# Designed miniproteins, single chains, part 33

Each design is a single chain, and the fold is of that chain. pLDDT is the mean over its residues in the fold that is shown.

## One batch from the design tools (miniprotein)

Design m1200
Fold by ESMFold2-Fast:
Structure m1200 (fold): chain A 55 residues (1-55)
Amino acid sequence: SIDDLRAQLDALGEQMQAVLRDLLAGRISREEADRRMDELTRQMTALLDQLRAAE
């Protein structure tokens, strides 16, 4: 459902926020943060495309 897709987008947003927190805390490198953000951005784009198609 559209609500399920929105919940998945919210979860991805939380994961992106966690990556930024880990980067700022020095727990991960900038290279690792870039890698994770690229993957999450790809997943977010796919979900947004699905949400748009579900309308």
Scores: mean pLDDT 85

Design m1201
Fold by ESMFold2-Fast:
Structure m1201 (fold): chain A 96 residues (1-96)
Amino acid sequence: SNLAIVYNNLGVLLKSQGKGLEAEAAYKKAIELKPDFAEAWNNLGVLLKSQGKLDEAEAAYKKAIELKPDFAEAWNNLGIVLKAQGKLDEAEKVYE
C-alpha cells in the first residue's frame, strides 16, 4: 500500500525530529495498513529500543525477520538488543 509507505516515511521523519510518540503512531499506522511490512516493524523496533523498551523492540525485530528472513539490518538490530538485555548467548546465535 502506498499509504503504508507514506506513514512509514512519516515515522522516520518524526523520529529524526525527536517526536517519538508521533513516530510510534505513524509506524503503527503503517503496520495496520500493511501488517507484512517488515521495514515498518524494524523501524518500530529501533524506536522502541531508543525508548529503553528492549523486550518490545526484540519482539518487533523478530516480527521483521519472520516476514523477511534475509533482512540483515533486522538481524543486526536483534543481536544488539539481545546484548543490551544481557542475553549474550542468544545474541551470539543470531550471527551463526
Scores: mean pLDDT 90

Design m1202
Fold by ESMFold2-Fast:
Structure m1202 (fold): chain A 82 residues (1-82)
Amino acid sequence: MLFEEVAERYPELSDAARASAAVLLAQGASEAQAEAYGRLMHKLEPPSTKVLELTPTSLVYEVTVYDENGNEITRTVRIEIE
């Protein structure tokens, strides 16, 4: 049900991005938080992500990406939602 609901709301996102949004909704995130995270996962297509903090007004996650030289770098990203 939850994955199907996310697929209906965010049809433009990849399956992996929709799954990421569905996981946040299942953990009690708002629809705005889930959409922001799903859209970022769709854009970045990162090799790995981990949610560090989820509050009603913020989302903090860690993402591993590749730099211009092919080195893995880990970044922490904070999204504030009003």
Scores: mean pLDDT 66

Design m1203
Fold by ESMFold2-Fast:
Structure m1203 (fold): chain A 72 residues (1-72)
Amino acid sequence: MLTPEQFEAEVLLALGLIFLAIGKKDYERGNKEGAIESYEKAIELFRQAYDLGLTEAKSYIEEAEKFLEEVK
C-alpha cells in the first residue's frame, strides 16, 4: 500500500511527465518559449518527487535538463 508521501511523489512524477511531453510537442511545433517553460516545470516536479523518495525521478530530471539545454 502506498504511503501518502509515496502517492504524492507518484502524482508529481506523472504531472512532470505530462509537462515533459507538452514541452517536447511545443519544441516540435517551433514554440521554443513554451518548450522551455514546460521543461522547467517538469524539472521542478521531478525534483519534488525525488525529494519525497522516488529515486527513479532522478533519470527524468537528467532527461528534462538535457532537453532544456538543447532548446536554450
Scores: mean pLDDT 85

Design m1204
Fold by ESMFold2-Fast:
Structure m1204 (fold): chain A 55 residues (1-55)
Amino acid sequence: MMEERRRRAYEAARQAMELQGMDPETVARALARGLGLSYEEALRIAREAAEDLAA
């Protein structure tokens, strides 16, 4: 089960990439600062969202 913070990060990343065309790296920086995640964790979440959008 994912933590609530990770779910919020995933949903925000998906929305930013789908509606605004942001790169995963740009989204990851914003999520790391906004949600208190490490950059590595935020980047992993952003890339997972990007893969789901591409599938």
Scores: mean pLDDT 77

Design m1205
Fold by ESMFold2-Fast:
Structure m1205 (fold): chain A 73 residues (1-73)
Amino acid sequence: MEEARRDAERVGEAIGRHLKATDPSALDDPEFRRRLRGALRNYFRDKYPELSDQEIDELADVALEAARRAANA
């Protein structure tokens, strides 16, 4: 799980850096955030099929938080 959390942080940072360069306000849109969170959940479910739904939700939230920090850096 710790390795998966580190991966989620890296994925989120990459997304945040991309958004900072293209549309830094995208994460202020609740609908965009909801869709991004859903996409992240699907990504981590596919990559880590052994993890529970709760753990997948945690990874998606970690990545989303990292994206917000990177976009605002």
Scores: mean pLDDT 84

Design m1207
Fold by ESMFold2-Fast:
Structure m1207 (fold): chain A 66 residues (1-66)
Amino acid sequence: SRKEEAERLYREALETRDPERLAELGRRILELSKASEEVKEGLLAALDTRDVSVLRAAIREATELA
């Protein structure tokens, strides 16, 4: 299911310290998410920051709405 795939990607995000890998995972979760436009905008902004902590928080929010 989309939720199971998003949860798998989120677990990978928790294990990685690579901003490029986090950005890739975030984009994949964004595609799976049923999130509102606001949550999607937040994740896109987080992808632009390249901050591991910010990206993980945004990925978590998007995953909860997948």
Scores: mean pLDDT 71

Design m1208
Fold by ESMFold2-Fast:
Parts: sequence; structure tokens; C-alpha cells
Structure m1208 (fold): chain A 90 residues (1-90)
Amino acid sequence: LEEAIEHLEEGLRHARKAYELEPDPDLEEAIRHLEEGIRAAREGDVETAIKHVAEGIRHLARAYLKLEGEAREHAQEGLDHATLALETLR
């Protein structure tokens, strides 16, 4: 669980950096879902954490296709970390 939370925090950091560089509605939704996923994971609610992380990944993937340059690279890093967190939670 701690490892999954660390990956989620890194994913959130990268998603926030992407949003700072290039604001996008899917990045905003990804950030919200990753924040809720971290909260649920810290409370030990693994099922709710999985649900929110999966939604965050979906939104990060949508943002990745629209973003360019450094913002896209941060969206990719966010997607990779969120995916590792999801695999660790399962």
C-alpha cells in the first residue's frame, strides 16, 4: 500500500506540472481523481482507490494525446506512475 501511495504522489506531481505548463480539462479531472485515490488509499479503502486511480489514468491518457512538448512528457510520467500504482493496488 505504501509503495502504491508513493507512485500515486509522483503521478499527481507530474499531472500537476503538466497542468501548470498547459491547462487541460482532462488533466484537471486526472488530478482530482488521483487526489481522491491517494485519500482512499491512505484510509485503507483499496477498492475506492482502484476506482479513482483507473479514472485518473483514463483522463491522463486522453490529455497525453492532446498535449505537446514538456507538458506531454509530464503527462506520460504521470500515466506511468499511476499505472504502477494501480498494478500495486491490485
Scores: mean pLDDT 87

Design m1209
Fold by ESMFold2-Fast:
Order: sequence, then structure tokens, then C-alpha cells
Structure m1209 (fold): chain A 60 residues (1-60)
Amino acid sequence: SAMDAGIAALIARLDEAVARSEEELKKLVEEGKISKKVADEQIEGLRNLRAQAKAQLAAL
């Protein structure tokens, strides 16, 4: 349905946004601005937030 297609598009945009944030965090580690541990913890937090958002979208 058009609604299912819209939800799929929102999920795809969420995945893109999280991927961009993960790339930025990895770049900050490479530049020595943050530790790998801090980056890994932030990436895990972003993935958990993404999972929660996907669950909410699936309930629509």
C-alpha cells in the first residue's frame, strides 16, 4: 500500500541518517578527537534509538 511504501521510505531515511552519524564518529576517532570506546558507545546508542523508531513506525 502507499502507507507501507511511505513507512519503508522513512525507515530508509532513518538508516541513512544513522549511517552518516556512524561515519562521522569513525572520522572523529581517526582524527584523534574522541576515543574508539566513546564512538562505539555512541554508535550502539544510535542503533538502539533506530530500533525503537522502527518499532514505532511498524505500529502505524
Scores: mean pLDDT 85

Design m1210
Fold by ESMFold2-Fast:
Formats: C-alpha cells, sequence, structure tokens
Structure m1210 (fold): chain A 77 residues (1-77)
C-alpha cells in the first residue's frame, strides 16, 4: 500500500464517520446538522476517489446513497 493509498483509506474512513454521525443526528431530528455532515461526507468520498481511483465504485455508491438521504431531509425542512 502506497502513502497515497493509505491517505485515501483514512479519508474514506473519516467520510464514513461523518456519514454515521449524520444518520444519528437525522434520527434525533437535528436535520440541518445532519445535512451539513452529509455534505462533508460527500466531499471526503470525492477526495478519497481523487487520492485512489480504485475506490471510485464504492465511494460513488456511498455518495449517491447520501445524496438521496440529504434530499429527503431537505424536503422535511
Amino acid sequence: MSEKELEAEVTLSLGLMYYSLAKKLAEQGDLEEAIELYEKAIKLFEEAIRLDPSLREEAEKLIEEIKKKKEELEKKL
């Protein structure tokens, strides 16, 4: 594993942490905060793809899932 591949894995993991936190906030009714964390997770997944393009399929699937969840929350605001 190269240094860039390690950085991509760390970035992906951080994105997953924000995604997990956003889900918890959405369940608690903190919709605006959940949306902000979904946006941060998307940016981190996009960065992970830039660092390691082999993560593209997995990260794009996560980005699409989060975009749908974010749109559902935006409709509730």
Scores: mean pLDDT 86

Design m1211
Fold by ESMFold2-Fast:
Structure m1211 (fold): chain A 64 residues (1-64)
Amino acid sequence: MDLKELAEVALEEKDVEKALGIAKELFDKGDYKSAIEVLEKVLELDPENEEAKKLLEEAKEKLS
């Protein structure tokens, strides 16, 4: 299963920690677009997740 598919499964299960971990893997691989998509969904489930907010900002900076 690819990382994006794994992230979608984790988000369906509402497993914020797993989805965040997969977003970090996507970021490390340079897939900033997929990382942003996963992180935005993480923040829909956990709006106060500071780690997700920080990583989302970094990923957006890489695309800008």
Scores: mean pLDDT 83

Design m1212
Fold by ESMFold2-Fast:
Structure m1212 (fold): chain A 66 residues (1-66)
Amino acid sequence: AQEYHREGERLYREGRYEEAVELYRKAIELDPEYSRAWLNLAGALAALGRHGEAARYGGRARELEE
């Protein structure tokens, strides 16, 4: 999970948001309770203009932290 999350963060910093989304999804598949990966997925989706999806995934991250 952490490996995919770290690579996703690198791609996000490079502006490669679609590829970052794919890596964050893989991190979540390995650890679905990894709230940070859900938050970063939401951030990447927002950067792609997919604000509705970003809000849903951000909400799920909040649920995991509570």
Scores: mean pLDDT 79

Design m1213
Fold by ESMFold2-Fast:
Structure m1213 (fold): chain A 80 residues (1-80)
Amino acid sequence: VYEKLSDEEVEEIIRAARELAEEALRLAKELGDEEGIEAAERALKLVEEAEKEKDKAEAAGRALAALLLASVTLAVLKEK
């Protein structure tokens, strides 16, 4: 899967992951949810690592992990 992603697709995943992680962090801070803040900050670190990663498959893997973590965190925060 990762090896078949284009450079543009990887960049789009990184962008989406960043946007969701930033949204999750903002919402977690507004709600005072410490676990949500930690999860969102972890997702942002994965985004930063993906942006610096020169290997496309590794960049995609980190970006997808960040996207998943941010999405789950945001979903949990919205249930509160």
Scores: mean pLDDT 81

Design m1214
Fold by ESMFold2-Fast:
Structure m1214 (fold): chain A 68 residues (1-68)
Amino acid sequence: MKKERAKNYLILQLLRHGVSREKAEEIARKVVDDNMSLEEATELLVEEAGLSEKTAREIAEKVHSILE
């Protein structure tokens, strides 16, 4: 349940930032199911979603908060 909520949150945030559903789902799987660290998730969001470091970190921190 926590992982599903975290993935859904991340997908919604990525869609709001103009990322396609397919790419958002791919990123969410990597971040949540592969248990990426906060730093790894932040870097992935910058590189693959084109987010600023600040926005990527804020989103990654919220995802980790849901998984706590």
Scores: mean pLDDT 85

Design m1215
Fold by ESMFold2-Fast:
Structure m1215 (fold): chain A 64 residues (1-64)
Amino acid sequence: AAPVTPNDLTGKAGMAEALRRAADILEKLGAKPEDIQAVRDVAENGASAAERTDAVHRAVDSLK
């Protein structure tokens, strides 16, 4: 049985799912493929909060 108390592990898993959904939405809205790839990369390979935020900001900026 795996521990269920590590907030970092739980938050990381939940964030990966959120990033996958965000990438899908951004792709539908017409974000650039390279920026969507960056979001997916941080979702799958793991990243700090700053890296996740940066990837999402780049994808959102593509919509502007």
Scores: mean pLDDT 70

Design m1216
Fold by ESMFold2-Fast:
Structure m1216 (fold): chain A 74 residues (1-74)
Amino acid sequence: SLAEGIRRGAAAVLELADRLAAEGRVEEAIALLEEAAKELERLAAESTDPEVKAVAEEAAAELRRRAEELRAAL
């Protein structure tokens, strides 16, 4: 399902961002998380499926929180 695809995609983005941050590429990790969150926010705004909307909003919020955590560490 699209909702499952969103969950898997968000998990993959978080994993990649964590690897970038571990390599000292923190600003790139933040940019990746913020761009992915922006795309999910757009998908949530455009979706009429309540499950897709909820999952996309939740995933976007999680990516935004991780970006802020990394930014606070700079």
Scores: mean pLDDT 89

Design m1217
Fold by ESMFold2-Fast:
Structure m1217 (fold): chain A 72 residues (1-72)
Amino acid sequence: IEEAKKALEEAKKALEAGDKLSALIHLGRAVQALKEAGLEEQADALGKEVESAIRAGDIAKAIELLDKAIKE
C-alpha cells in the first residue's frame, strides 16, 4: 500500500508538470503495487479511469482521481 501511495503521488506530480508519459508509468507501478496488496479490482478500476482521463485530455480529473486514491 505504501509503495502504491508513493507511485500515485509521483503520477500526480508528473501530470502537474505536463509529463503524461511519466504519469502513465507511475500509474502502472501503483496499479501493480495495489494488486500485490490484494486490491486487484480497485487497482484495475483506478488504472482504467485515470488512463481514460489522461487520454481524453482531462488532466484535472486525472489529478482528482489520483488525489482521492492517495487518501485511501
Scores: mean pLDDT 77

Design m1218
Fold by ESMFold2-Fast:
Structure m1218 (fold): chain A 55 residues (1-55)
Amino acid sequence: SEFDEVLERFAAQMRALGASDAEIAAAVARMREAHERDGLEAALNVGLRIHIEFS
């Protein structure tokens, strides 16, 4: 639930920045992988890195 909220917020933020659905799906998949492997903080760090790369 907490992580699902993080993913939904991240997806909405990326859409607002003009990211395509394919780019958002790829970013969410990377965050999910990091969360499953290393937990929430790792997923947030991946999301931050992706956000910077899109900027």
Scores: mean pLDDT 82

Design m1219
Fold by ESMFold2-Fast:
Structure m1219 (fold): chain A 51 residues (1-51)
Amino acid sequence: KEEEELKKIRENLKKELRSAGYTDEQIDLALGENFDEAIERYRKKAEEAKK
C-alpha cells in the first residue's frame, strides 16, 4: 500500500523537477541522497495546502 503511494510521489517529484529544468541525472542523485526527507516534506506541504 505505502510502497505504491511512495512510487507515485516519486514519479510526481521527478516530473515537477524535470519541468523546473533539472536533468534526469540530477533528479536521480537528489532523490537518491535525500529521498526519504523529500517525501516527508512533500507530504507535509500537501497537508498544509489542504488547510
Scores: mean pLDDT 68

Design m1220
Fold by ESMFold2-Fast:
Structure m1220 (fold): chain A 87 residues (1-87)
Amino acid sequence: MEKLRREAEELIRRADELAKEAAKAYKEGKLEEALKKLEEALELARRALELAREAGAPEELIEALEKAIETLEAKIKEVKEKLEKKK
C-alpha cells in the first residue's frame, strides 16, 4: 500500500506542476501548449485517483482528486472552445 500511496503523491505533484505550466501558457496565448499540458495533467490526476483508491486513501483525498479532475476537464473544454474561435 505504501508504494501505491507514494506513486499517487508523485503523480499529484506532477499533475499540479503541469496545470501551473498550462495556466502560464494560456496567459501567454499559447492555447495548443496549454491544452497539451492540461490533457497530460488530467491523465496523471486520473492515474493518481486510481492508485489512491487502491491504496485506501482518506475520503478527503479522494474527494480532492475528483474535484481536481473536474476542474481540469472544465479548463480543457474552455481551451478547446478558445482554439475554435482562433481558427
Scores: mean pLDDT 82

Design m1221
Fold by ESMFold2-Fast:
Structure m1221 (fold): chain A 68 residues (1-68)
Amino acid sequence: SVVDEFEALLKEALAAGASEEELIARAEEFMRQVKRDRPEEAADPAVQRRLLALLHEALETIAARKAA
């Protein structure tokens, strides 16, 4: 699913030590690809909410790393 692919992308970025800016850039690229290849899923509000929640969780992980 789009959600599973996005979660995998975020986990890979976090494991590679991605910055907040880099993670956001990768998320934006993923969204462009989804809108092109899977526009119905990109327009689904439930999918949008889940992707946003996953991105927020990943950004919180980066913030916690900076605080440590």
Scores: mean pLDDT 84

Design m1222
Fold by ESMFold2-Fast:
Structure m1222 (fold): chain A 55 residues (1-55)
Amino acid sequence: GAPSTQEIIQRAKSLGLSDDQIDQLVRSHELAKRTSSDEGTQAALDQMLTHLQAE
């Protein structure tokens, strides 16, 4: 299933993201969770986290 908003925040903090980036990620996650299927939400989050983690 899709991760919770709290899990996303914890993971983002572990990646060293700024407060602004965390806020954007949480907002995007909430929108995706509302409009997308569980599978689509999971894929979107994975892609976003990979992009933010890229050097």
Scores: mean pLDDT 69

Design m1223
Fold by ESMFold2-Fast:
Structure m1223 (fold): chain A 81 residues (1-81)
Amino acid sequence: SEIEEIEKFIEEIEKRIEELEKKIAELKEKIKKLKEKIKEGDLSLLPELKELELELQLLEGERALLLGFKSWLKKKLEELK
């Protein structure tokens, strides 16, 4: 049924959000460590910091979109009852 397909899709989105949250947490820790090393004088790490900050922005954006899509799907599911 359409209800079962939507429920399965919500579960897949929730799994992707969980994976994104883990990746975001790991990137935040890496960024924190790089910022500390740069503050201590290792300016050679600035390009790596920039790349990780851009990656973090993209992952946070993807998470926000998936959260919005999940909310929309849950509303659609309730309307089908």
Scores: mean pLDDT 88

Design m1224
Fold by ESMFold2-Fast:
Formats: sequence, C-alpha cells, structure tokens
Structure m1224 (fold): chain A 91 residues (1-91)
Amino acid sequence: MFKEIAEKNPNDAELYLSIGSALLLEGRYEEAIEFAEKAIELDPNNADAWYVLGQAYYKLGRYEKAIEYLEKALELDPNNVFAKNELEKLK
C-alpha cells in the first residue's frame, strides 16, 4: 500500500515523510528509514525528515547514527524540541 502510493508520487517529499512518520509510529523502523531517506533525497533541508531518520535509528539501538541525524535536524530547525529532547537522553 504505502510503496504503491509513493510510486505514484515519486517526487513528493512530504508524502515520503508522512509515510516514514507513520511507519515509525507502527514500530516498522527499517521501513521508516527507507522513506525518511527518500524524503531527504528529495528535500535535504526538511528537518522533520532528519528527525524521523534519527528517531528510527535510536529505536534500532544505532545511537551514533541517531545522534548524527538528530543533530542535523536541530541544525536545520533549532526550535525542534523533539530532536533536542532525544539528544539530551542520548548524552
């Protein structure tokens, strides 16, 4: 379903981000990474996509990658309180 919707909208960064966020909430972390990476490929300045990527890596126990991507999210949006709070837990 999600992959079929994305295939029909291959240049929609916000759609990939929305799917990635939904997959993250469902605990489908590897799939959330795939969709967040596609959102970043289309729009590398989207702080929310970097946040989803960082949170998915955090949930998988990949803490070095989680810190890297959450710091990127906070660099792009310094008011991202979710990225800031997750980084405080990892430090």
Scores: mean pLDDT 80

Design m1225
Fold by ESMFold2-Fast:
Structure m1225 (fold): chain A 68 residues (1-68)
Amino acid sequence: MEEFFEKAREMLVKLGISKEEADKIVEQLKKMYENGVSKDSILTALYLYLLRKGVSFEEAKKAIEELK
């Protein structure tokens, strides 16, 4: 799972999210995982976050598929 979180951080930065904000989001996702939330639910949370940040539906979907 550490590799997953590093990939997620790099992808958030690539999508224009600052390193500080990306680190904060990844920490939130790590907390979800530590609390027993499934990887699929974490991917869904990340996808919804990207949509709320104004990332296009197509770009957000592609980003999530790359993390699977």
Scores: mean pLDDT 82

Design m1226
Fold by ESMFold2-Fast:
Structure m1226 (fold): chain A 87 residues (1-87)
Amino acid sequence: SAEAAEARALAERLVEFLLRVAELLEDPELAERAREAARLLREAAELVLREGLTPEAERLAREAERLLREVRERAPEAVAEALAELR
């Protein structure tokens, strides 16, 4: 379906963004948080595609957002650089 295709494409693009942020981070703790955010976002997207927007999918997405916020607060330059590359 168009909805499923759009959700998958968006999720993959966001996962690529988060993994790129992780590659730009020299702090291994922050890099791991960025990778964990990517993993949680992928799981949330897979749940949405299978079961719709469930409380579990929302929980995973919120946790991914929290981790990305922590990375952005501590390394805003890496996030900005990864975002610029996404044109």
Scores: mean pLDDT 83

Design m1227
Fold by ESMFold2-Fast:
Parts: C-alpha cells; structure tokens; sequence
Structure m1227 (fold): chain A 71 residues (1-71)
C-alpha cells in the first residue's frame, strides 16, 4: 500500500467514525474525526513519514477529544 493509499483509507475511516460519533451525541469527537480526515487528505501526496506522523497526531487528538467529551 502506498502512502497515498494509506492516507486515503485513514481519511475514509475517520469520516465513517465521525458520522457514528455524531449519531452517538459526541459532536466534539465527530469534529476531531472530520479534522483528522481533512488533514490526511492534505498530506496524502507527501512523504510516507509525514503521512504516518499525521495518522499518529490524528489518533492522539481523537482520543483527547473523546476523553474530554466523556468526562
């Protein structure tokens, strides 16, 4: 799988999860997931290193948003 394919797959996953989060009444988590998808689309044509870093940063932000919203 190329860096672009990884980024696109991750962005699609994030959009799907955002819809589920919104339906579950987690608007801040849904927002973080949409933001992650947008960021992944912006870096999809960048280096593999940048794509992997974006995935890691997205995961951390989503976890932080979810913890804050469930607190």
Amino acid sequence: MSAKEIAEAAAERARGLAKKAEAAGLPKTAEALREAAERLEKVKDSSKEEVLKAIEEADKRIQEALEEELA
Scores: mean pLDDT 83

Design m1228
Fold by ESMFold2-Fast:
Structure m1228 (fold): chain A 68 residues (1-68)
Amino acid sequence: MKKLSEEEKEWLTRVAEALEALADKYGNPELRKLVQELREAIENGDLEKALETLHRALDVLQAHADAG
């Protein structure tokens, strides 16, 4: 299992906070779920899971932007 460095953990935590703000703004339940999964991956130090979850969150944001 690949562990997060402290710098990666700090960066991903800031990204998770930004995504949470966007989830609140858009009222998107899938994005809220992905933010929670990202936070859990950060707490577990799972870099691969954190990056995969981040990619899924970005896909949800793009789909929301494309829909209106």
Scores: mean pLDDT 78

Design m1229
Fold by ESMFold2-Fast:
Structure m1229 (fold): chain A 82 residues (1-82)
Amino acid sequence: MEAAEKAKEAAKKATSPAAKKGAETAAEAAEKFSEGKGSSLEAGIGAGIAYIAAGVAKIAGDEKGAEAALEAGKAAEEAAKA
């Protein structure tokens, strides 16, 4: 519940397309898992995608997007553990 909401808020902060897409993917996976519509594996994959997007954003100089994607990934990973 709370982890999925944090992931959605983090996704809104992403400025680059890559970071935003990664953060949104993690948020969506975490939300589906919290609602019983997805699996912990999907949430884990979403977190991985967000971490990759954070790396790409950092290389591109989008520090806010990188931070947002990393935050969304951590939230999705936490949802997968719960």
Scores: mean pLDDT 70

Design m1230
Fold by ESMFold2-Fast:
Structure m1230 (fold): chain A 60 residues (1-60)
Amino acid sequence: MSAAELLLEARRETERVKDPAARAALYRELDEVGRIEDEEARRRAAEALLARARAAVAAE
């Protein structure tokens, strides 16, 4: 997947997080990853963020 596709999936997973503090932290990370100019670095950061967002949902 492209960085944009990974960020979209990470955002969708973040929206499923019920804990407002955890969700707010993930939204801040989404904004930070979105500001990475290098496509490969952004894609890797987006993959890691998607995994964390999924883990946050699974932990609930």
Scores: mean pLDDT 84

Design m1231
Fold by ESMFold2-Fast:
Structure m1231 (fold): chain A 75 residues (1-75)
Amino acid sequence: DEELEKELAIKALEIAAKALEEAGMTEEAKKVREALKKGDLETANKIAVEALSENPELRERVLTKIKEAGEELLA
């Protein structure tokens, strides 16, 4: 389902932005949210991936939350 895949991508990026903000990466979180507001999922994903590559522990937590959210949406 194309709509479900898009919803999962948006949810994943929202989770990443919130985690970045909570970790003190507020500028990166803001840029991800701005890209999401524009519907630019590619730019949002690029910014999130680059920011999370600087913090491996945060990246692991974000991936776990994305997996949990995906399982809930598919249930």
Scores: mean pLDDT 80

Design m1232
Fold by ESMFold2-Fast:
Order: structure tokens, then C-alpha cells, then sequence
Structure m1232 (fold): chain A 66 residues (1-66)
């Protein structure tokens, strides 16, 4: 539903911002967030000279709220 998509978008956006703040606080050398679609973000970061990448899926986050 459209309501569920909006909730998923809010959850994904909140999680992406929280994760970026956490990574900078933990001493990441680089942090970048890319919006892939309405409910999905890709976070790329460098820590201790290693490159990491993960996806934040708002629809999966919404499913875990049960």
C-alpha cells in the first residue's frame, strides 16, 4: 500500500542518517549514502583502510517492526 511505502521510506531515511552518524563517530575515513529508490539506500564507507558497502531496505525494516 502507499501508506506502507511511506512508512518504509521514513524508516530507511532514519536508519541511513543514524548509520552515517555512527560511522563518522566511530572514526570512518569516508562515508557516502546513495538513494537507490524510494525505500532503499546504499551506504559506502572506508574504515581502517578497508572499503565496506551495505544496503538499507525500508521494506525489510518495516517487516521487522512486528
Amino acid sequence: SEEERLKARILATKKALELQMKLWKEGAEYVEAERLDDTTYKIKYVKDGKKYELTIDGMELLKKEK
Scores: mean pLDDT 83

Design m1233
Fold by ESMFold2-Fast:
Structure m1233 (fold): chain A 61 residues (1-61)
Amino acid sequence: MSEAIRLEIQARFLELAADVSEFLAPRVSPDLAAQLRASAAQLRARAAELRAQAAQLRAAS
């Protein structure tokens, strides 16, 4: 199985987790909402790194 595919799947799961956190943020206390938004930002940043790595691997041949 391709390493690039594994990274893309992992990135997609992180993006989904970020989406859920952002969906929940307006429905919870302001303090918890701030934590959820911070976590979502970190998850999206990590997903972007994994997608960049996957793109580099796909471009290698």
Scores: mean pLDDT 85

Design m1234
Fold by ESMFold2-Fast:
Structure m1234 (fold): chain A 119 residues (1-119)
Amino acid sequence: MTEEEKKEYEKEKKKNEPLIEKAIEELKKAVPDEEKRKKLLELAKEIAKELTKLGVKVPAVHVEIAFLKLLAAFKGDLRETIKKLIDWLVEQGEKEEDIRKAIIEAAEKTDKELLKYVD
């Protein structure tokens, strides 16, 4: 992220704090394993960051919130979460190939074992 992108992210994060807190609490109930949950939270941030680098129009904070909500809804099923995130971003006008590349990059930076869930 550029310094300008970091400033915009922090501003939007502060503005959306209640939505982020709610998403994290829902994820805590769906994924009670602390270590797994920490990796998923880091993956959400890395996905948002990599999509921002590709010029995706959806703000990074909203991508992060959407991913966390999907994880909670699918009880930590990362494969289904990724499929639904791709579907949602394609509906926002983004290219599936670009979204998949961003998710692969994010997974590699978080934990390479997560790559098995990106298909």
Scores: mean pLDDT 81

Design m1235
Fold by ESMFold2-Fast:
Structure m1235 (fold): chain A 68 residues (1-68)
Amino acid sequence: MTREEVLAEFDAEVARIRAQAKSPEEAILGLLGLFQRWAERLKDDPETLDAVGTRFQAVLDELLAELA
């Protein structure tokens, strides 16, 4: 799986979580679980994990702003 494929799959999974969540809190919990799964899968690919982490942080920041 290429970095582009990983990021596309991560983005699709984030979109599903956000669509299914009834609140920003539910979305945050789903997002945290998703990132933990990808971190485990990408433990030997820190460059791709860093890219996923950047996208994770951007989505998390948006959801945290909804809680403020």
Scores: mean pLDDT 84

Design m1236
Fold by ESMFold2-Fast:
Structure m1236 (fold): chain A 110 residues (1-110)
Amino acid sequence: SRNEEVAQEVREFLEELLEGLEELLSQLPPDDPLAQKLREKLEELKRKFESGEISPLEAFSELLLFIKELLSQLPDDDPLRQQIIAKLKELAEKYKGTVIGVLLQDLVES
């Protein structure tokens, strides 16, 4: 069904986004407060997702809300903000024509 296809797209997207953010975090200082906050949230979501405590759609929603709040706290010229936005733009282009791509494009343009 259409809903099953959307759930699989969300799962694949979530895995790619989590991997990309973990790679970005590996390049940041371990004592950066924002990097620590992002790392803790990614660890929490990964744990919940892998255990089946949270659905792919719920994990996706929580992650987008967290990223939106994080970006709102960073200045426009912050390197971390720029790297996160670049990753979101890359994924928005990859998922172009899907609901995921539309939501990511809206987030980046906000």
Scores: mean pLDDT 74

Design m1237
Fold by ESMFold2-Fast:
Structure m1237 (fold): chain A 81 residues (1-81)
Amino acid sequence: SAAEEEARLAALMERLDQLMADFEAAAATASPEERRALRDATLARMDALLAEARATLSPADVATFEAVVAVLRAHLDAVVA
């Protein structure tokens, strides 16, 4: 159903939000080198969530999730530069 599809997308978005919150918390006390390592680890975890999204969501919902991931990836690149 559309409600079940929306719930699956919402659950992946919540996990993505938690991943970013975990990054921000860890980065707050990290050195510049530790922040780069945390960014790389966060990007790898984002790639894993994207793979799960591609396996479980409709093509339209995958496109929505990919767009959000692209914005967050750009943000991580900017704040760790």
Scores: mean pLDDT 87

